# Designs tried in a protein design run: designed miniproteins, single chains, continued (5). Part 93

Each design is a single chain, and the fold is of that chain. pLDDT is the mean over its residues in the fold that is shown.

## One batch from the design tools (miniprotein)

Design m19440
Fold by ESMFold2-Fast:
Structure m19440 (fold): chain A 57 residues (1-57)
Amino acid sequence: MTAEEALLAAQRAYAAGDYEAAIAGFRRVLELDPDHPAAAVAERMLAEAERRLAALR
């Protein structure tokens, strides 16, 4: 899995409301390529997904 593939999977999961999968995907982007142009976006989306998951229950 490339960072690009992980990013796309995470974005799709987030849009579907699957915040657990989104969190895993955004973390994977940062593990695979911390210097990726979307790394800052991935960190921000990770924080937002974690906040939304916490608000669910």
Scores: mean pLDDT 81

Design m19441
Fold by ESMFold2-Fast:
Structure m19441 (fold): chain A 83 residues (1-83)
Amino acid sequence: MSSELARLTMAMALEVVAYELEGREDLKPVIEAMKKGIKAVSEGNLEEALKYFREAYDLAEKVGDKGTAELSRRGIEALEKEL
């Protein structure tokens, strides 16, 4: 894992915690997919992480939440550069 991917993953983890603390039930599936993606990155499973961030992006688009959609898109972009 590159230092850049590591830094982005940590930043995303903090944002996910912030979304969880807001208690938005409609974002729960998005947050869970993002958490799985972050965990997969931490374990070195970059292909699995990409699948989860794509799932999170699709779920965020369905909910209409631009913040989590943008965060998921950033994860996808970073992983595509590593793969």
Scores: mean pLDDT 84

Design m19442
Fold by ESMFold2-Fast:
Structure m19442 (fold): chain A 80 residues (1-80)
Amino acid sequence: SPKEELEKILEEFKEKMDEIMKEFEAGKLSAEEAIKKLQEVLEESLKQIDASSAPEEEKEKAKEELENILETAIKGIKEM
């Protein structure tokens, strides 16, 4: 269903974000490299949301959630 498509995109986004954050915390990525990778994952996930068959209101909600998650992660990186 369209809802399941958006949920899958959100789950995949969170998994990719967690992997990047884990590499950053392990010292394998600089703050700048981690932020760049997080931004690239967001851009890819936003494109997947736009390509989904979900209603526009649900797409906008999903995009806002992803953007909020990214902003929180970037803030965390900058505070470390």
Scores: mean pLDDT 85

Design m19443
Fold by ESMFold2-Fast:
Structure m19443 (fold): chain A 65 residues (1-65)
Amino acid sequence: SEAELERLLREIGERSGLSPEEIRRMLENVLAHEATAPDAAAILARELGVSRATVSRALRLLRSL
């Protein structure tokens, strides 16, 4: 749901220092380039300082909207 995604983006934002809106844009960019950049999700997890599982959950929530 949108509410679950917003909560997760806020949690990631608290750790990364980025806004939820910036993180959402980065996740949307990963989804847009998933076929050409298979490592993009792993790179984003490292940049945000979160686990790959956290990024995967955020991508799944975003895709299900």
Scores: mean pLDDT 81

Design m19444
Fold by ESMFold2-Fast:
Structure m19444 (fold): chain A 67 residues (1-67)
Amino acid sequence: MEERLRKLVEELRRLAAESDNPVLQATLDRIARAAEKVLSIPNVSEKTKQAALDLAEAAIERARAAL
């Protein structure tokens, strides 16, 4: 789970950096920071990690659909 979440954070940051839309860029960066914080917290629950993973995946899908 942690490895998958790290890869999603990298994808969020890549999409943010490549985006020409400043609102989308800020939103993706905010979600990436939230996911990184979840990874940095000791003893964070699997439910919290799964919620962060679901949020990151949804954000990536919406970003790819939005031009």
Scores: mean pLDDT 79

Design m19445
Fold by ESMFold2-Fast:
Structure m19445 (fold): chain A 65 residues (1-65)
Amino acid sequence: GAAAAVAMLQRELGLSREAAETVVRIVLENPDWSDEELARRVQEATGLSFEQALGAVRAVRAMLA
């Protein structure tokens, strides 16, 4: 679930709680967006690099699938 995805992002990718919660929210709010579209939105919201944002999006989608 969403709480487990937030915990995973913090432990495995070293994201802050706020950044992890933002990634999960963006993914859940936009289920029809591509990974690349989600990564751009995450980058804008969190200040993460595109590569970091893309990795985080993919990790969340794999876990929530």
Scores: mean pLDDT 88

Design m19446
Fold by ESMFold2-Fast:
Structure m19446 (fold): chain A 68 residues (1-68)
Amino acid sequence: MEKVREVFEEVLGVKPISDDDNFFDLGGDGGLVGEIVRKLRERGISVTKSDLIYNPTISQLVDYINSK
């Protein structure tokens, strides 16, 4: 969870980000989706752009990752 929050905060430039804050409501777009995916992969978390688009909150994305 902490790694995902840190990446969201770094990429969006917004702090703090709550577990239920929607990425797109915070000003996220397709370019920033790519940045989040890249930074998560660098931290050992393998997700796709589609995974983030369909799970646009920290809680949803972490739950999805843990369900794989």
Scores: mean pLDDT 81

Design m19447
Fold by ESMFold2-Fast:
Structure m19447 (fold): chain A 97 residues (1-97)
Amino acid sequence: KEKKIEELLKEISRLVKEFDAAVDAGDYEKAAELARRIGELLAELARLLGDEETAEALRELGEEAARAAAAGDTSKAAALLTAGELLLIGAMVDLEL
């Protein structure tokens, strides 16, 4: 469980950096793909924590962020991804680990 959480957190961090780079480059198609992937990994991590409701919300946030990024609304996409990360951090803090 712990090793998979660490692996997912590292991958999410990498994808967030790639998302920022894609946005800076004006590559909205790549930004949309990365936003969807980030949402999927956040949802998987929430499921590992036993929080099915947060997992569903994170998957939906990722899809909305992907649509926003594809439309060039990168500010909305970034805000949605940040909200997702904060929801997950809250779930992790409640578990103390």
Scores: mean pLDDT 82

Design m19448
Fold by ESMFold2-Fast:
Structure m19448 (fold): chain A 72 residues (1-72)
Amino acid sequence: MLAQMAEKIAEAARRVEREAREQGNEEAARLAREAQRLADEAKKAAQQGDNEKARELIEEAAEKLALAQGTL
């Protein structure tokens, strides 16, 4: 389910942001926050039945999360 996928990405992004802040890695923290924002938007789109927008936002959120993890 798209809303569940978005929530999992948001949870992962929160964990990465927390780790990045503990390491003083501002770039990773910023990317993780961006991933969280996109995932939250995806969840709202999915709940409103806009599955195409939700999927696009999930893909963007996952990409930002991967960049954040790669920056750690």
Scores: mean pLDDT 85

Design m19449
Fold by ESMFold2-Fast:
Structure m19449 (fold): chain A 59 residues (1-59)
Amino acid sequence: MEEERKERLIREISDLAGVPEEQLRLTVENLGLTVEQLESMLKVIRNTQADHAAGPLTW
């Protein structure tokens, strides 16, 4: 069940970071990242974008 959540998180991070899903999946599997770690990473990415305005067009 957590594997489905893990795949969803990988997809979201991939889309957000502009990294190919396949590459991110390999990295996650190689490092053995947990769902909690992926959720934390996604939250950090979202918070960083919100805090910094995620670039020039966010204004």
Scores: mean pLDDT 71

Design m19450
Fold by ESMFold2-Fast:
Structure m19450 (fold): chain A 69 residues (1-69)
Amino acid sequence: MKKEELLKKLIEKYYELSRKVAEELGIDKEEFEREFKKFVEITKKTVKLKEEELEELLKKLEELKKEYE
């Protein structure tokens, strides 16, 4: 996969996990969405991980997601 596609998938999986945690903690949906958008912007500017590192992280996030499903 292209590095940008891997990063997008990682952000999507992280969103799904973080959203479920936020719901359990009673965090407001609009507040979560606002803060998550800021997080995505910072992540895209800061993340210099190699494609292999991104793929490994995506696998770990998929495993975590299965525990919540």
Scores: mean pLDDT 71

Design m19451
Fold by ESMFold2-Fast:
Structure m19451 (fold): chain A 62 residues (1-62)
Amino acid sequence: ERERVRQAAENLAQGLIDAGFSLEEARKAFEMAEKTMVEGGYDPELARESAEEAIARVEAAL
């Protein structure tokens, strides 16, 4: 589960970078993804942590 959540967040981050999205747009995308994961029964702390790491990667790529 943890690895799947992390991989999904990482794939989303790379997709946003490749598409040329802004950091602000990436943050909104991850907020929506986090909410969806929590509603789907994933651990809220894990979802949030993975989203934060992915946002940091998008920021580093800009």
Scores: mean pLDDT 74

Design m19452
Fold by ESMFold2-Fast:
Structure m19452 (fold): chain A 55 residues (1-55)
Amino acid sequence: SLRDLRMQRLEENIKVTDQIIELRRAGDLAKAQALSAEYVQKVMAERKRLEEELK
């Protein structure tokens, strides 16, 4: 379960990182920054949920 969740998160991280790289290569720095910020917020929110479930 936790291992599968970790794999899913890793795959998502790779996908988002690839999208950010593509946007930067295309010169769309504003979208790259926005996507990066959104992803960080999502990861932080999911960490809080996992901490609550471990109680």
Scores: mean pLDDT 81

Design m19453
Fold by ESMFold2-Fast:
Structure m19453 (fold): chain A 57 residues (1-57)
Amino acid sequence: MKYKELALKAIREGDEKKASEYGVKAAKESEKDGREVLDEAARRGLIGAAMSVSNAL
């Protein structure tokens, strides 16, 4: 499973720590995947995860 898919699952579960960890890894492997994770985290109100992913882009 790709890091993007793991990050999106963590976002749906409200797990900010896992969303940040997997989201940062997704952003480092693919700017497109990182941006998708950033947008979803921000939309769901996981601001800490969104900021971590944004900083990795």
Scores: mean pLDDT 83

Design m19454
Fold by ESMFold2-Fast:
Structure m19454 (fold): chain A 55 residues (1-55)
Amino acid sequence: GAAEAARRGRNARLAGEMLQDPELRELGDKAYEAGLAGDAETAERYVAEASRLGG
């Protein structure tokens, strides 16, 4: 759901900041914002993109 995707997006953003990976950080931020807006589909899409970068 949207709340779950928002949490995963925030975690990806934090990982991007820790790893100094701006693309991972940006995708995590976009997932978090979409999840907060209740857009589960968009949030989950950005989470999937971030996951591809992280392995």
Scores: mean pLDDT 82

Design m19455
Fold by ESMFold2-Fast:
Structure m19455 (fold): chain A 66 residues (1-66)
Amino acid sequence: REEALKLHQEGLEAYKKGDYEKAAKYFEEALKVDPSNSGAWENLAKALKALGKDEEAEKYLAKAKA
């Protein structure tokens, strides 16, 4: 879980810099380690929406709410 937290933080830093592709990759890696992290699902959805991938974003947002 500490590894997932670090990956999630790296994703947030990439997102703050406007690097949405990099942010999405870090959030995906964090979720591979800890798929129960609803915040990472929400942030992945936000990054995908910023990339214009609205359908994928809605799919992952549903994971955050489950």
Scores: mean pLDDT 79

Design m19456
Fold by ESMFold2-Fast:
Parts: C-alpha cells; sequence; structure tokens
Structure m19456 (fold): chain A 74 residues (1-74)
C-alpha cells in the first residue's frame, strides 16, 4: 500500500509540473494514472488528484469533462 501511495505521489507531482508547464494533455494523463493508483489506496488523495485533472481538462478546452468531475467532488 505504501509503495502504491509513493508511486501515485510521483505521478501527481509530474502531473503538477506538466500543468504548470502548460502541457495539459500530459497533465491529464499523469493525473489519470495517479487517480487510478489512489482510487482504492487513499480516497482523499484520489479526490485531490481528480481536482487537478479537472483543472487540466478545463485549460485544454474540455470544459464539459472538467465540469462533470468538479460536480463529483463533495
Amino acid sequence: MEEKIEEGKKLYQEGVKALNAGDYDKAIELFTKAEEVFKDADPELAKQVRAGRAAALYHSGKEDEAAKILAELD
């Protein structure tokens, strides 16, 4: 479990770097992978990654997908 959390954190950090660099497609891919790793291991981290993915989707012009993800955050 700890090893998967560490893997997810690395993917999340790479996603944040891609997002800050304006590489939204790469950020979406990395956040998607991080969310999959965290989905069962740490649901709270999965929610944080989902928010990052929504931001990347919004900036890439996929506003409908971003809005759908944001609506799932409670």
Scores: mean pLDDT 79

Design m19457
Fold by ESMFold2-Fast:
Structure m19457 (fold): chain A 55 residues (1-55)
Amino acid sequence: SEEELKKLKEELEKKIEETKKEQPVTDPSEQDLYDEIIKLSLENMKELLEEKKKK
């Protein structure tokens, strides 16, 4: 369970990095907002999974 949570976190972090590489947007405002939204969404998902684990 904890190991699965760690793997999920690593996969999400990898997806963020992959997304940055695949979308080298020249407009920094768009890229920054996109990256921030993705990162926040992934962080929220991770937190929800941790809460579910406690139940």
Scores: mean pLDDT 69

Design m19458
Fold by ESMFold2-Fast:
Structure m19458 (fold): chain A 59 residues (1-59)
Amino acid sequence: GVREAVEGALAALEAGNVPAALAGLRDASHDPLVREAREALLRGDYETARRLLREALAR
């Protein structure tokens, strides 16, 4: 689900693996926060991406 995809993506980002984070979020891109986080990752804004992903987990 969205939670598992977001947790995996955050772990990948902590490891410095942006491609793995992007791949893991693909199946959860129907979620607006996940979509915005993917856009942030694609522009290199990792702080915004991490914030949005943590916000998605707080729901």
Scores: mean pLDDT 83

Design m19459
Fold by ESMFold2-Fast:
Structure m19459 (fold): chain A 62 residues (1-62)
Amino acid sequence: AAAGEARAGALGDRHLPQIRKVNEALKANPDLTLDQLAAVSRAVAAGHDAETAIKAGKEAQK
C-alpha cells in the first residue's frame, strides 16, 4: 500500500516543471490544434521535451 510512493512522488516532480513549461509555451503558441495539444500532453508524459513536441506537432499538421 505504501511501497513505491517515494519514487512515484519523484516521477511527479519530474513532470511538474514540464507542465509549467508547456503551459508557458502554449500561451506563446495559442494556434496549436486540439489534436496536437493532446499529442503534446502524451509526449510530455512519456518524457519528451515540450518545445520539441510542440514544434513537431505544428509542422506535422501543416
Scores: mean pLDDT 63

Design m19460
Fold by ESMFold2-Fast:
Structure m19460 (fold): chain A 62 residues (1-62)
Amino acid sequence: SLKEEIKKVVEKIIAILEKKGDLQEAAAERKLLERWLEVAEKDEEVGKEVLELLKEKLKKLE
């Protein structure tokens, strides 16, 4: 599902940030995950846009 894909991407972002020692940024990403899941529930098209932005963010962190 879209929500599961968003969660997986955010969990990967968090894992990379935690490995780098960016614990405050990792905690912020966990809080943002709750917002992204709410957005995806209310509007699937906006949720898809959020997923693409998160995928791009993940690529830049790798």
Scores: mean pLDDT 83

Design m19461
Fold by ESMFold2-Fast:
Structure m19461 (fold): chain A 79 residues (1-79)
Amino acid sequence: DEKKIKELEEEIEKIKKEIEELEKKLKELMEELKKVPSENLEEILKKIAEILRIIGEIFDLELRLKKLEKELKELKEKS
């Protein structure tokens, strides 16, 4: 149980770092999008698509994080 708790804590920490990196990339892309001329629809659409892709990745990681945090809580309560 103690070993499994440590493994879950390490995985949770890795996912949190990955979310932080993706949030930083998202912020950078949103800043870039603001600088694109309104007449350049192709570039705007490409950046929107990339933003949506990153949002989706963050959402999936957040769901995984929630599941792991629930498992960790249950293990700590039963130990």
Scores: mean pLDDT 84

Design m19462
Fold by ESMFold2-Fast:
Structure m19462 (fold): chain A 86 residues (1-86)
Amino acid sequence: SHMAEAVRSPFGRAFAHAYAAMLERSDPKLGKAARIAVDALEAGMSREEAIDLAVKETGISRKDAEEVLDFLVRVAEAGREIEEMV
C-alpha cells in the first residue's frame, strides 16, 4: 500500500517518527498513538487495523486516532517526496 511505502522509505520513516516525538512532548497519548500507527503501517497493517490498535492501546477517541494517522501519513509522504529530490 502507498501508506506502507511512505513509512518504510528512509525519509518518510524519519519524518513520521519526528512527528510522533513532537506530539509525545505536547500530548503523550497522541504521541503514543502516532508511534503505534507508524509501527503498524510499517508492519503492513491496514489503516483501519492501525486505528483500532492505536485506540485500544492509548484510549484516545477513534476520531483523534484517525486524524493523527491521516496527518502522520501526509508527513511520511512529504518525507518520501523530499527524499526523491535529494
Scores: mean pLDDT 85

Design m19463
Fold by ESMFold2-Fast:
Structure m19463 (fold): chain A 58 residues (1-58)
Amino acid sequence: PPPSPEEQRHQELNGELTAKATKKWNEIGKDLSPDEQDKLNQQLGEEGGKKLAEAKAK
């Protein structure tokens, strides 16, 4: 079945957050060591997760 309007909104937001995280990664991540890149990736995931949680609450 097609996703609900709420689920569609979450998918759209998740896509936007992922795109922003990828852009930020490409700007900063290439200058970091592999270990620092892993930590940056985790930070971006946590930030995106918080934004998604806020969208879920609304």
Scores: mean pLDDT 72

Design m19464
Fold by ESMFold2-Fast:
Structure m19464 (fold): chain A 62 residues (1-62)
Amino acid sequence: MEITELEISNSSVANLKGLETLIEQSTPEQAERIRERFGAAARKGPEAAAETLAEMQEELKA
């Protein structure tokens, strides 16, 4: 078992939970935009997905 692989898996789960929370706090129109941006970032990897989630969370606080 590789520690790095386990950490990556945990990051993916955390990203999914963050996405669910963000969608819960957003309007349906914002949720669609959030899903699209997250999907694009997720193709680049879990770090990119986490970074995009953080950006969207800051936008929602405005």
Scores: mean pLDDT 71

Design m19465
Fold by ESMFold2-Fast:
Structure m19465 (fold): chain A 130 residues (1-130)
Amino acid sequence: NEELLEIARKLVEEMQSLIKKYFNKEADELRDPAKAQEAADHYRELVKKLGSEEQALVELILERVEEALNHPEVKEAMKKLLKELLPDLSDEQIEELYEKLKEERLNAIRNEIPLEEVIKRIAEKLEELK
């Protein structure tokens, strides 16, 4: 279903855009030397705990993406877009679909899943909800 693939693509792209805006805001805060030091200290503790700089970077990215996706501004913006694109879905179905989007995004980072595969999985979930 090409229509559902287009909706899934818009949802995934907007989620990525909102996460990027959240990270840019956080990066502006790192211009404060005290906040930059706290971030550096947290990264060092992750390297020490995990024994790998690569694993520490993946964990740091996952923590920050999950924080962004749980942020009220990001969640409300995504739920608004979901309701605009899918006006026939109930509030419960909108919440379920947002949790699926969050799950697929975090899974994609952890397991290096291509964007096109994420879009297909979201389109399949959209078809189930119709």
Scores: mean pLDDT 83

Design m19466
Fold by ESMFold2-Fast:
Structure m19466 (fold): chain A 62 residues (1-62)
Amino acid sequence: SAVEELKKKMEENGKKVMDAVSEALGLPASFTVEIVDDTTLKTTTKVGDQTLVSTVDANAVL
């Protein structure tokens, strides 16, 4: 599905960004994506002790 393809691309790009953030800040950094429904993704970003959870509307990305 389009949501599964978007999840895969977001995880691949997020890993590259988080690796760069981890190196720049000297802190552990991770990015994960979960499918909530056919049009909604949940993202979890962790940098050191900070956690940010966001909802992404897949229809708004493209």
Scores: mean pLDDT 80

Design m19467
Fold by ESMFold2-Fast:
Structure m19467 (fold): chain A 65 residues (1-65)
Amino acid sequence: DEEAKRRAEILQARSHAHAADTLRLIYEGKAKVYKDDPELTKIYLEKAQRAAAEKEKYEAKVAAL
């Protein structure tokens, strides 16, 4: 059933988007904790940006399905 497969793909993509959003929040939080360390703050902000991009990618996949 192609429709059942599509629904499963949507649910999986939504799960991945949620996991990516959780990682983004964790990395943004770590950047705030280490705000007095410019190098470490930069690393965590870069990780947060990558997680945000990952979320956007999976949200786009859901929209396309």
Scores: mean pLDDT 87

Design m19468
Fold by ESMFold2-Fast:
Structure m19468 (fold): chain A 59 residues (1-59)
Amino acid sequence: RKEIRERVLKAYKKLVSEKGWDVSVREIAREAGVSVGTARRALRELRKEGKVATLEEIR
């Protein structure tokens, strides 16, 4: 569970640095090697922890 969140966080940071805010949850899921549902849940947890921006910035 924690390892999945770390993978999703790393994928998010990498994709945002490469593509800016025009990054979809599906792209983050693919980069992290998890399902879209898993990535969405991990991003929700990371937002609660203040480690990622709102889902609105992931488009």
Scores: mean pLDDT 70

Design m19469
Fold by ESMFold2-Fast:
Structure m19469 (fold): chain A 64 residues (1-64)
Amino acid sequence: ADEYAKKAEEYIKQGKLEEAAEELTKALILDPQNERARRLLGRLVSEEGRPDLAARVGGAVHTA
């Protein structure tokens, strides 16, 4: 579970925000309570200005 959240963090550091969103979706499907993945969702909104990607991740998790 945490492995995907760590990959998402590395993608965010590289500016690969769409790949980060894919890894966050995987992390939150496996463990919806993963604190790292939830913090990285917040970072997509607050630091990266990508609330669209955060909404996409949340929607995918709620339909799985």
Scores: mean pLDDT 76

Design m19470
Fold by ESMFold2-Fast:
Structure m19470 (fold): chain A 79 residues (1-79)
Amino acid sequence: SLEERRAEMRQLTPDEAIDRLIAYLKELKAKTTDPAYQAFLDRLIAELERIRATVTDPAERRAHIEGIFDTVLALERGL
């Protein structure tokens, strides 16, 4: 589940967590046929790649990772 993936990523460094989350979002994109959801996931992947390239503070990187998890989880719940 996404919540299990979140728990795993909390045990990783922020850089490893970003890489793992990008891989998970790409997996979700491959499993969906909804073009709107694919576009949404592409935007989240691009944002994570931007954070990896530009944000140097580990705590700030972690906050962004958690925020993206909350966004994807809310969308999957239909919230």
Scores: mean pLDDT 79

Design m19471
Fold by ESMFold2-Fast:
Structure m19471 (fold): chain A 59 residues (1-59)
Amino acid sequence: MMKPEEEELLTEAFRLLAEKIAKTKENLVFERGSLSLEEARELLEKELKEAIEEIKKKK
């Protein structure tokens, strides 16, 4: 599903969540020194998959 409207909504939601996730998972940056724009987007996608997995586990 590639809806431009949903992308904007998700981006805003992730902006708020990113602040909490960054603090909660600060230890996740063991090998991270500096993130490039491309790597930052890939990392967010991976974190998204992990969040979905957590929801699946609860259900």
Scores: mean pLDDT 57

Design m19472
Fold by ESMFold2-Fast:
Structure m19472 (fold): chain A 64 residues (1-64)
Amino acid sequence: SDLEEAKELLRKAEETKDVELAKQAYDLANRAIREALRQGDYELSREANKLAAKAMKLALELLK
């Protein structure tokens, strides 16, 4: 799933300090949010929102 792929990309970004992987995790997390909302899966939407926030924070930290 997009959410599981985003989690794995974020983990790799944290380990490698790769801003591009953090951005990819953010994009996939946002895709997961949109799909969850279309399906009415509010729990999945909340998980994906938390993941997107973590990915954005990491990307911003790595750009400094």
Scores: mean pLDDT 86

Design m19473
Fold by ESMFold2-Fast:
Order: structure tokens, then sequence, then C-alpha cells
Structure m19473 (fold): chain A 70 residues (1-70)
């Protein structure tokens, strides 16, 4: 797996632990790395992961904005 995918997988584990701020930070780092690499599928995965983290927090308006970018 790419380093970016490993970081995104880490974000999902942090989300499962309820560590929302850490999960968001990891997902944002993965998003930036996928964008730098031109990995459009990776960008979409990271955007959805950000949406999922905001949704888990009950922050539905923010979740919708991230999903709309995917």
Amino acid sequence: MSVAQGILDGSQRLLAQGRYDDALAAARIALAMFREAGDEEGVRRALRALGDIYRAQGRDDEAARWYAQA
C-alpha cells in the first residue's frame, strides 16, 4: 500500500476508537498526499473518510460538504 493509504487506514482505526480529532488530522494528511500524487481514487476515499468522521460526530453539514467533493 502507499504511505497515503496507510495513513488513511490509520484514520479509520482512530475513528473506530472515537478519536475524532486524530482521525480528521490523519485523513487530511492522506488527502494532501493523494492530491500531490494525482491519485484521484485516493482523493475520493480520503474525502469520504472526512465525511464519515464528521458524520460520526453528528456534524452533518460538514459531512455533507466533504461528501459533495468526492
Scores: mean pLDDT 88

Design m19474
Fold by ESMFold2-Fast:
Structure m19474 (fold): chain A 113 residues (1-113)
Amino acid sequence: VSITESGGGTYREGGSARLTPKISGLSEIDMVGWYRQRPGQPRELVAAIGADGGVAYHPAVQGRFTISYDAAKKTAYLEMRDLRVEDTATYYAFAVSGTETYWGDGVPVTVVA
């Protein structure tokens, strides 16, 4: 199993970004999502989407970020709009299959004023 994130980089405040995880080696996926770790802070859930279509968002990103899942491509896009300096973090994709949780290595996102 591997998860590789793309879409990281340096973005301007008020800009937009899309993060994409490439998930390989899983036959079934029950949930996919994104955590982030801001400098000096613990990891926090950003967004998640279940196979049942249920979605969850961190209050700080509600209305700005959108998560969607393409089951055929096994990809959970995170569309980030109206970026803020406080969105600067390393973003980690995750996937749940049965009782196991798989993690990507993380992708840095820097937002500058």
Scores: mean pLDDT 85

Design m19475
Fold by ESMFold2-Fast:
Structure m19475 (fold): chain A 79 residues (1-79)
Amino acid sequence: PTPEQRVAEARAAIEGARGALENAKKFYEQGDKVKASIYLVAARVLLAEAEFWGQDDPEIRAEVEEVRKEIDKLEKEME
């Protein structure tokens, strides 16, 4: 793929990770820990995909790190 295609794939994956994280938060707030955990796993998989595609882009790497911190925060809260 071209560099532009890699950036596009990374951005799509970041958007997916954010969406999965929001679903995880919503289900956790509803007391559905099983669904919250499923969406949290989905968020981590999508974030890993974003990190792979965007590894050479400093802006995308910074955005991945921000999303990673939000995922880690929710994971700690779910105990």
Scores: mean pLDDT 87

Design m19476
Fold by ESMFold2-Fast:
Structure m19476 (fold): chain A 72 residues (1-72)
Amino acid sequence: GGGAASAAAGVAAAKAGDATGAASGLHEMIQTGELDEAGRRAAREGVAAGYAGDAAKASEFGQLALDHALAA
């Protein structure tokens, strides 16, 4: 679904060091509603880290959120 695609794009951006791109992708993932509570929490932490410029934390939380989206 759209949430998994947005999550994958956000995680890829984070891994490439694009913290702002990571935040945008993970924020889109939250908006699609394809996450359970734990996945949404991870995505929110990833968005916060991305907007703060912490690409490493955005990658960690984004990957966790993507894993939840793909498991659904």
Scores: mean pLDDT 78

Design m19477
Fold by ESMFold2-Fast:
Structure m19477 (fold): chain A 57 residues (1-57)
Amino acid sequence: MEIKEISLTVEKDMTAQEAIDKLREKAKELGYEEIESVADPNKKLKKGDTVSILAKK
């Protein structure tokens, strides 16, 4: 099973949910089927914060 970490540095204030949605879209475009996130989706992120997920196929 291939596991890849995909990270996003936010360019503006946004919720973690928005960042996770962007990362999920990237993983889907790369053909990854399963995504694990440790981020709280209700957390507010500021410009310069980094969010990571683990994508699996």
Scores: mean pLDDT 76

Design m19478
Fold by ESMFold2-Fast:
Structure m19478 (fold): chain A 74 residues (1-74)
Amino acid sequence: MKLSEEELEAEIQVSLARMEVAIAKIMAKNGAPKEEVIETLERAIELAESAAPVFPEEAKEVIEEAKELIKEIE
């Protein structure tokens, strides 16, 4: 079974979004500036939104987690 080019691209985007959320959590734990952490989380949201047409449930999960973290930081 081989993913279509569009499905593969969306899989990469959602995976990158999850990585950006993980990076933001590490940055926050290590005392990085709030603005830098928020920028990383906003990038995760953008990547997840790009994947939403193919993986809506996974994208929604990443977006909701990123938004919750932004609220906790602000």
Scores: mean pLDDT 82

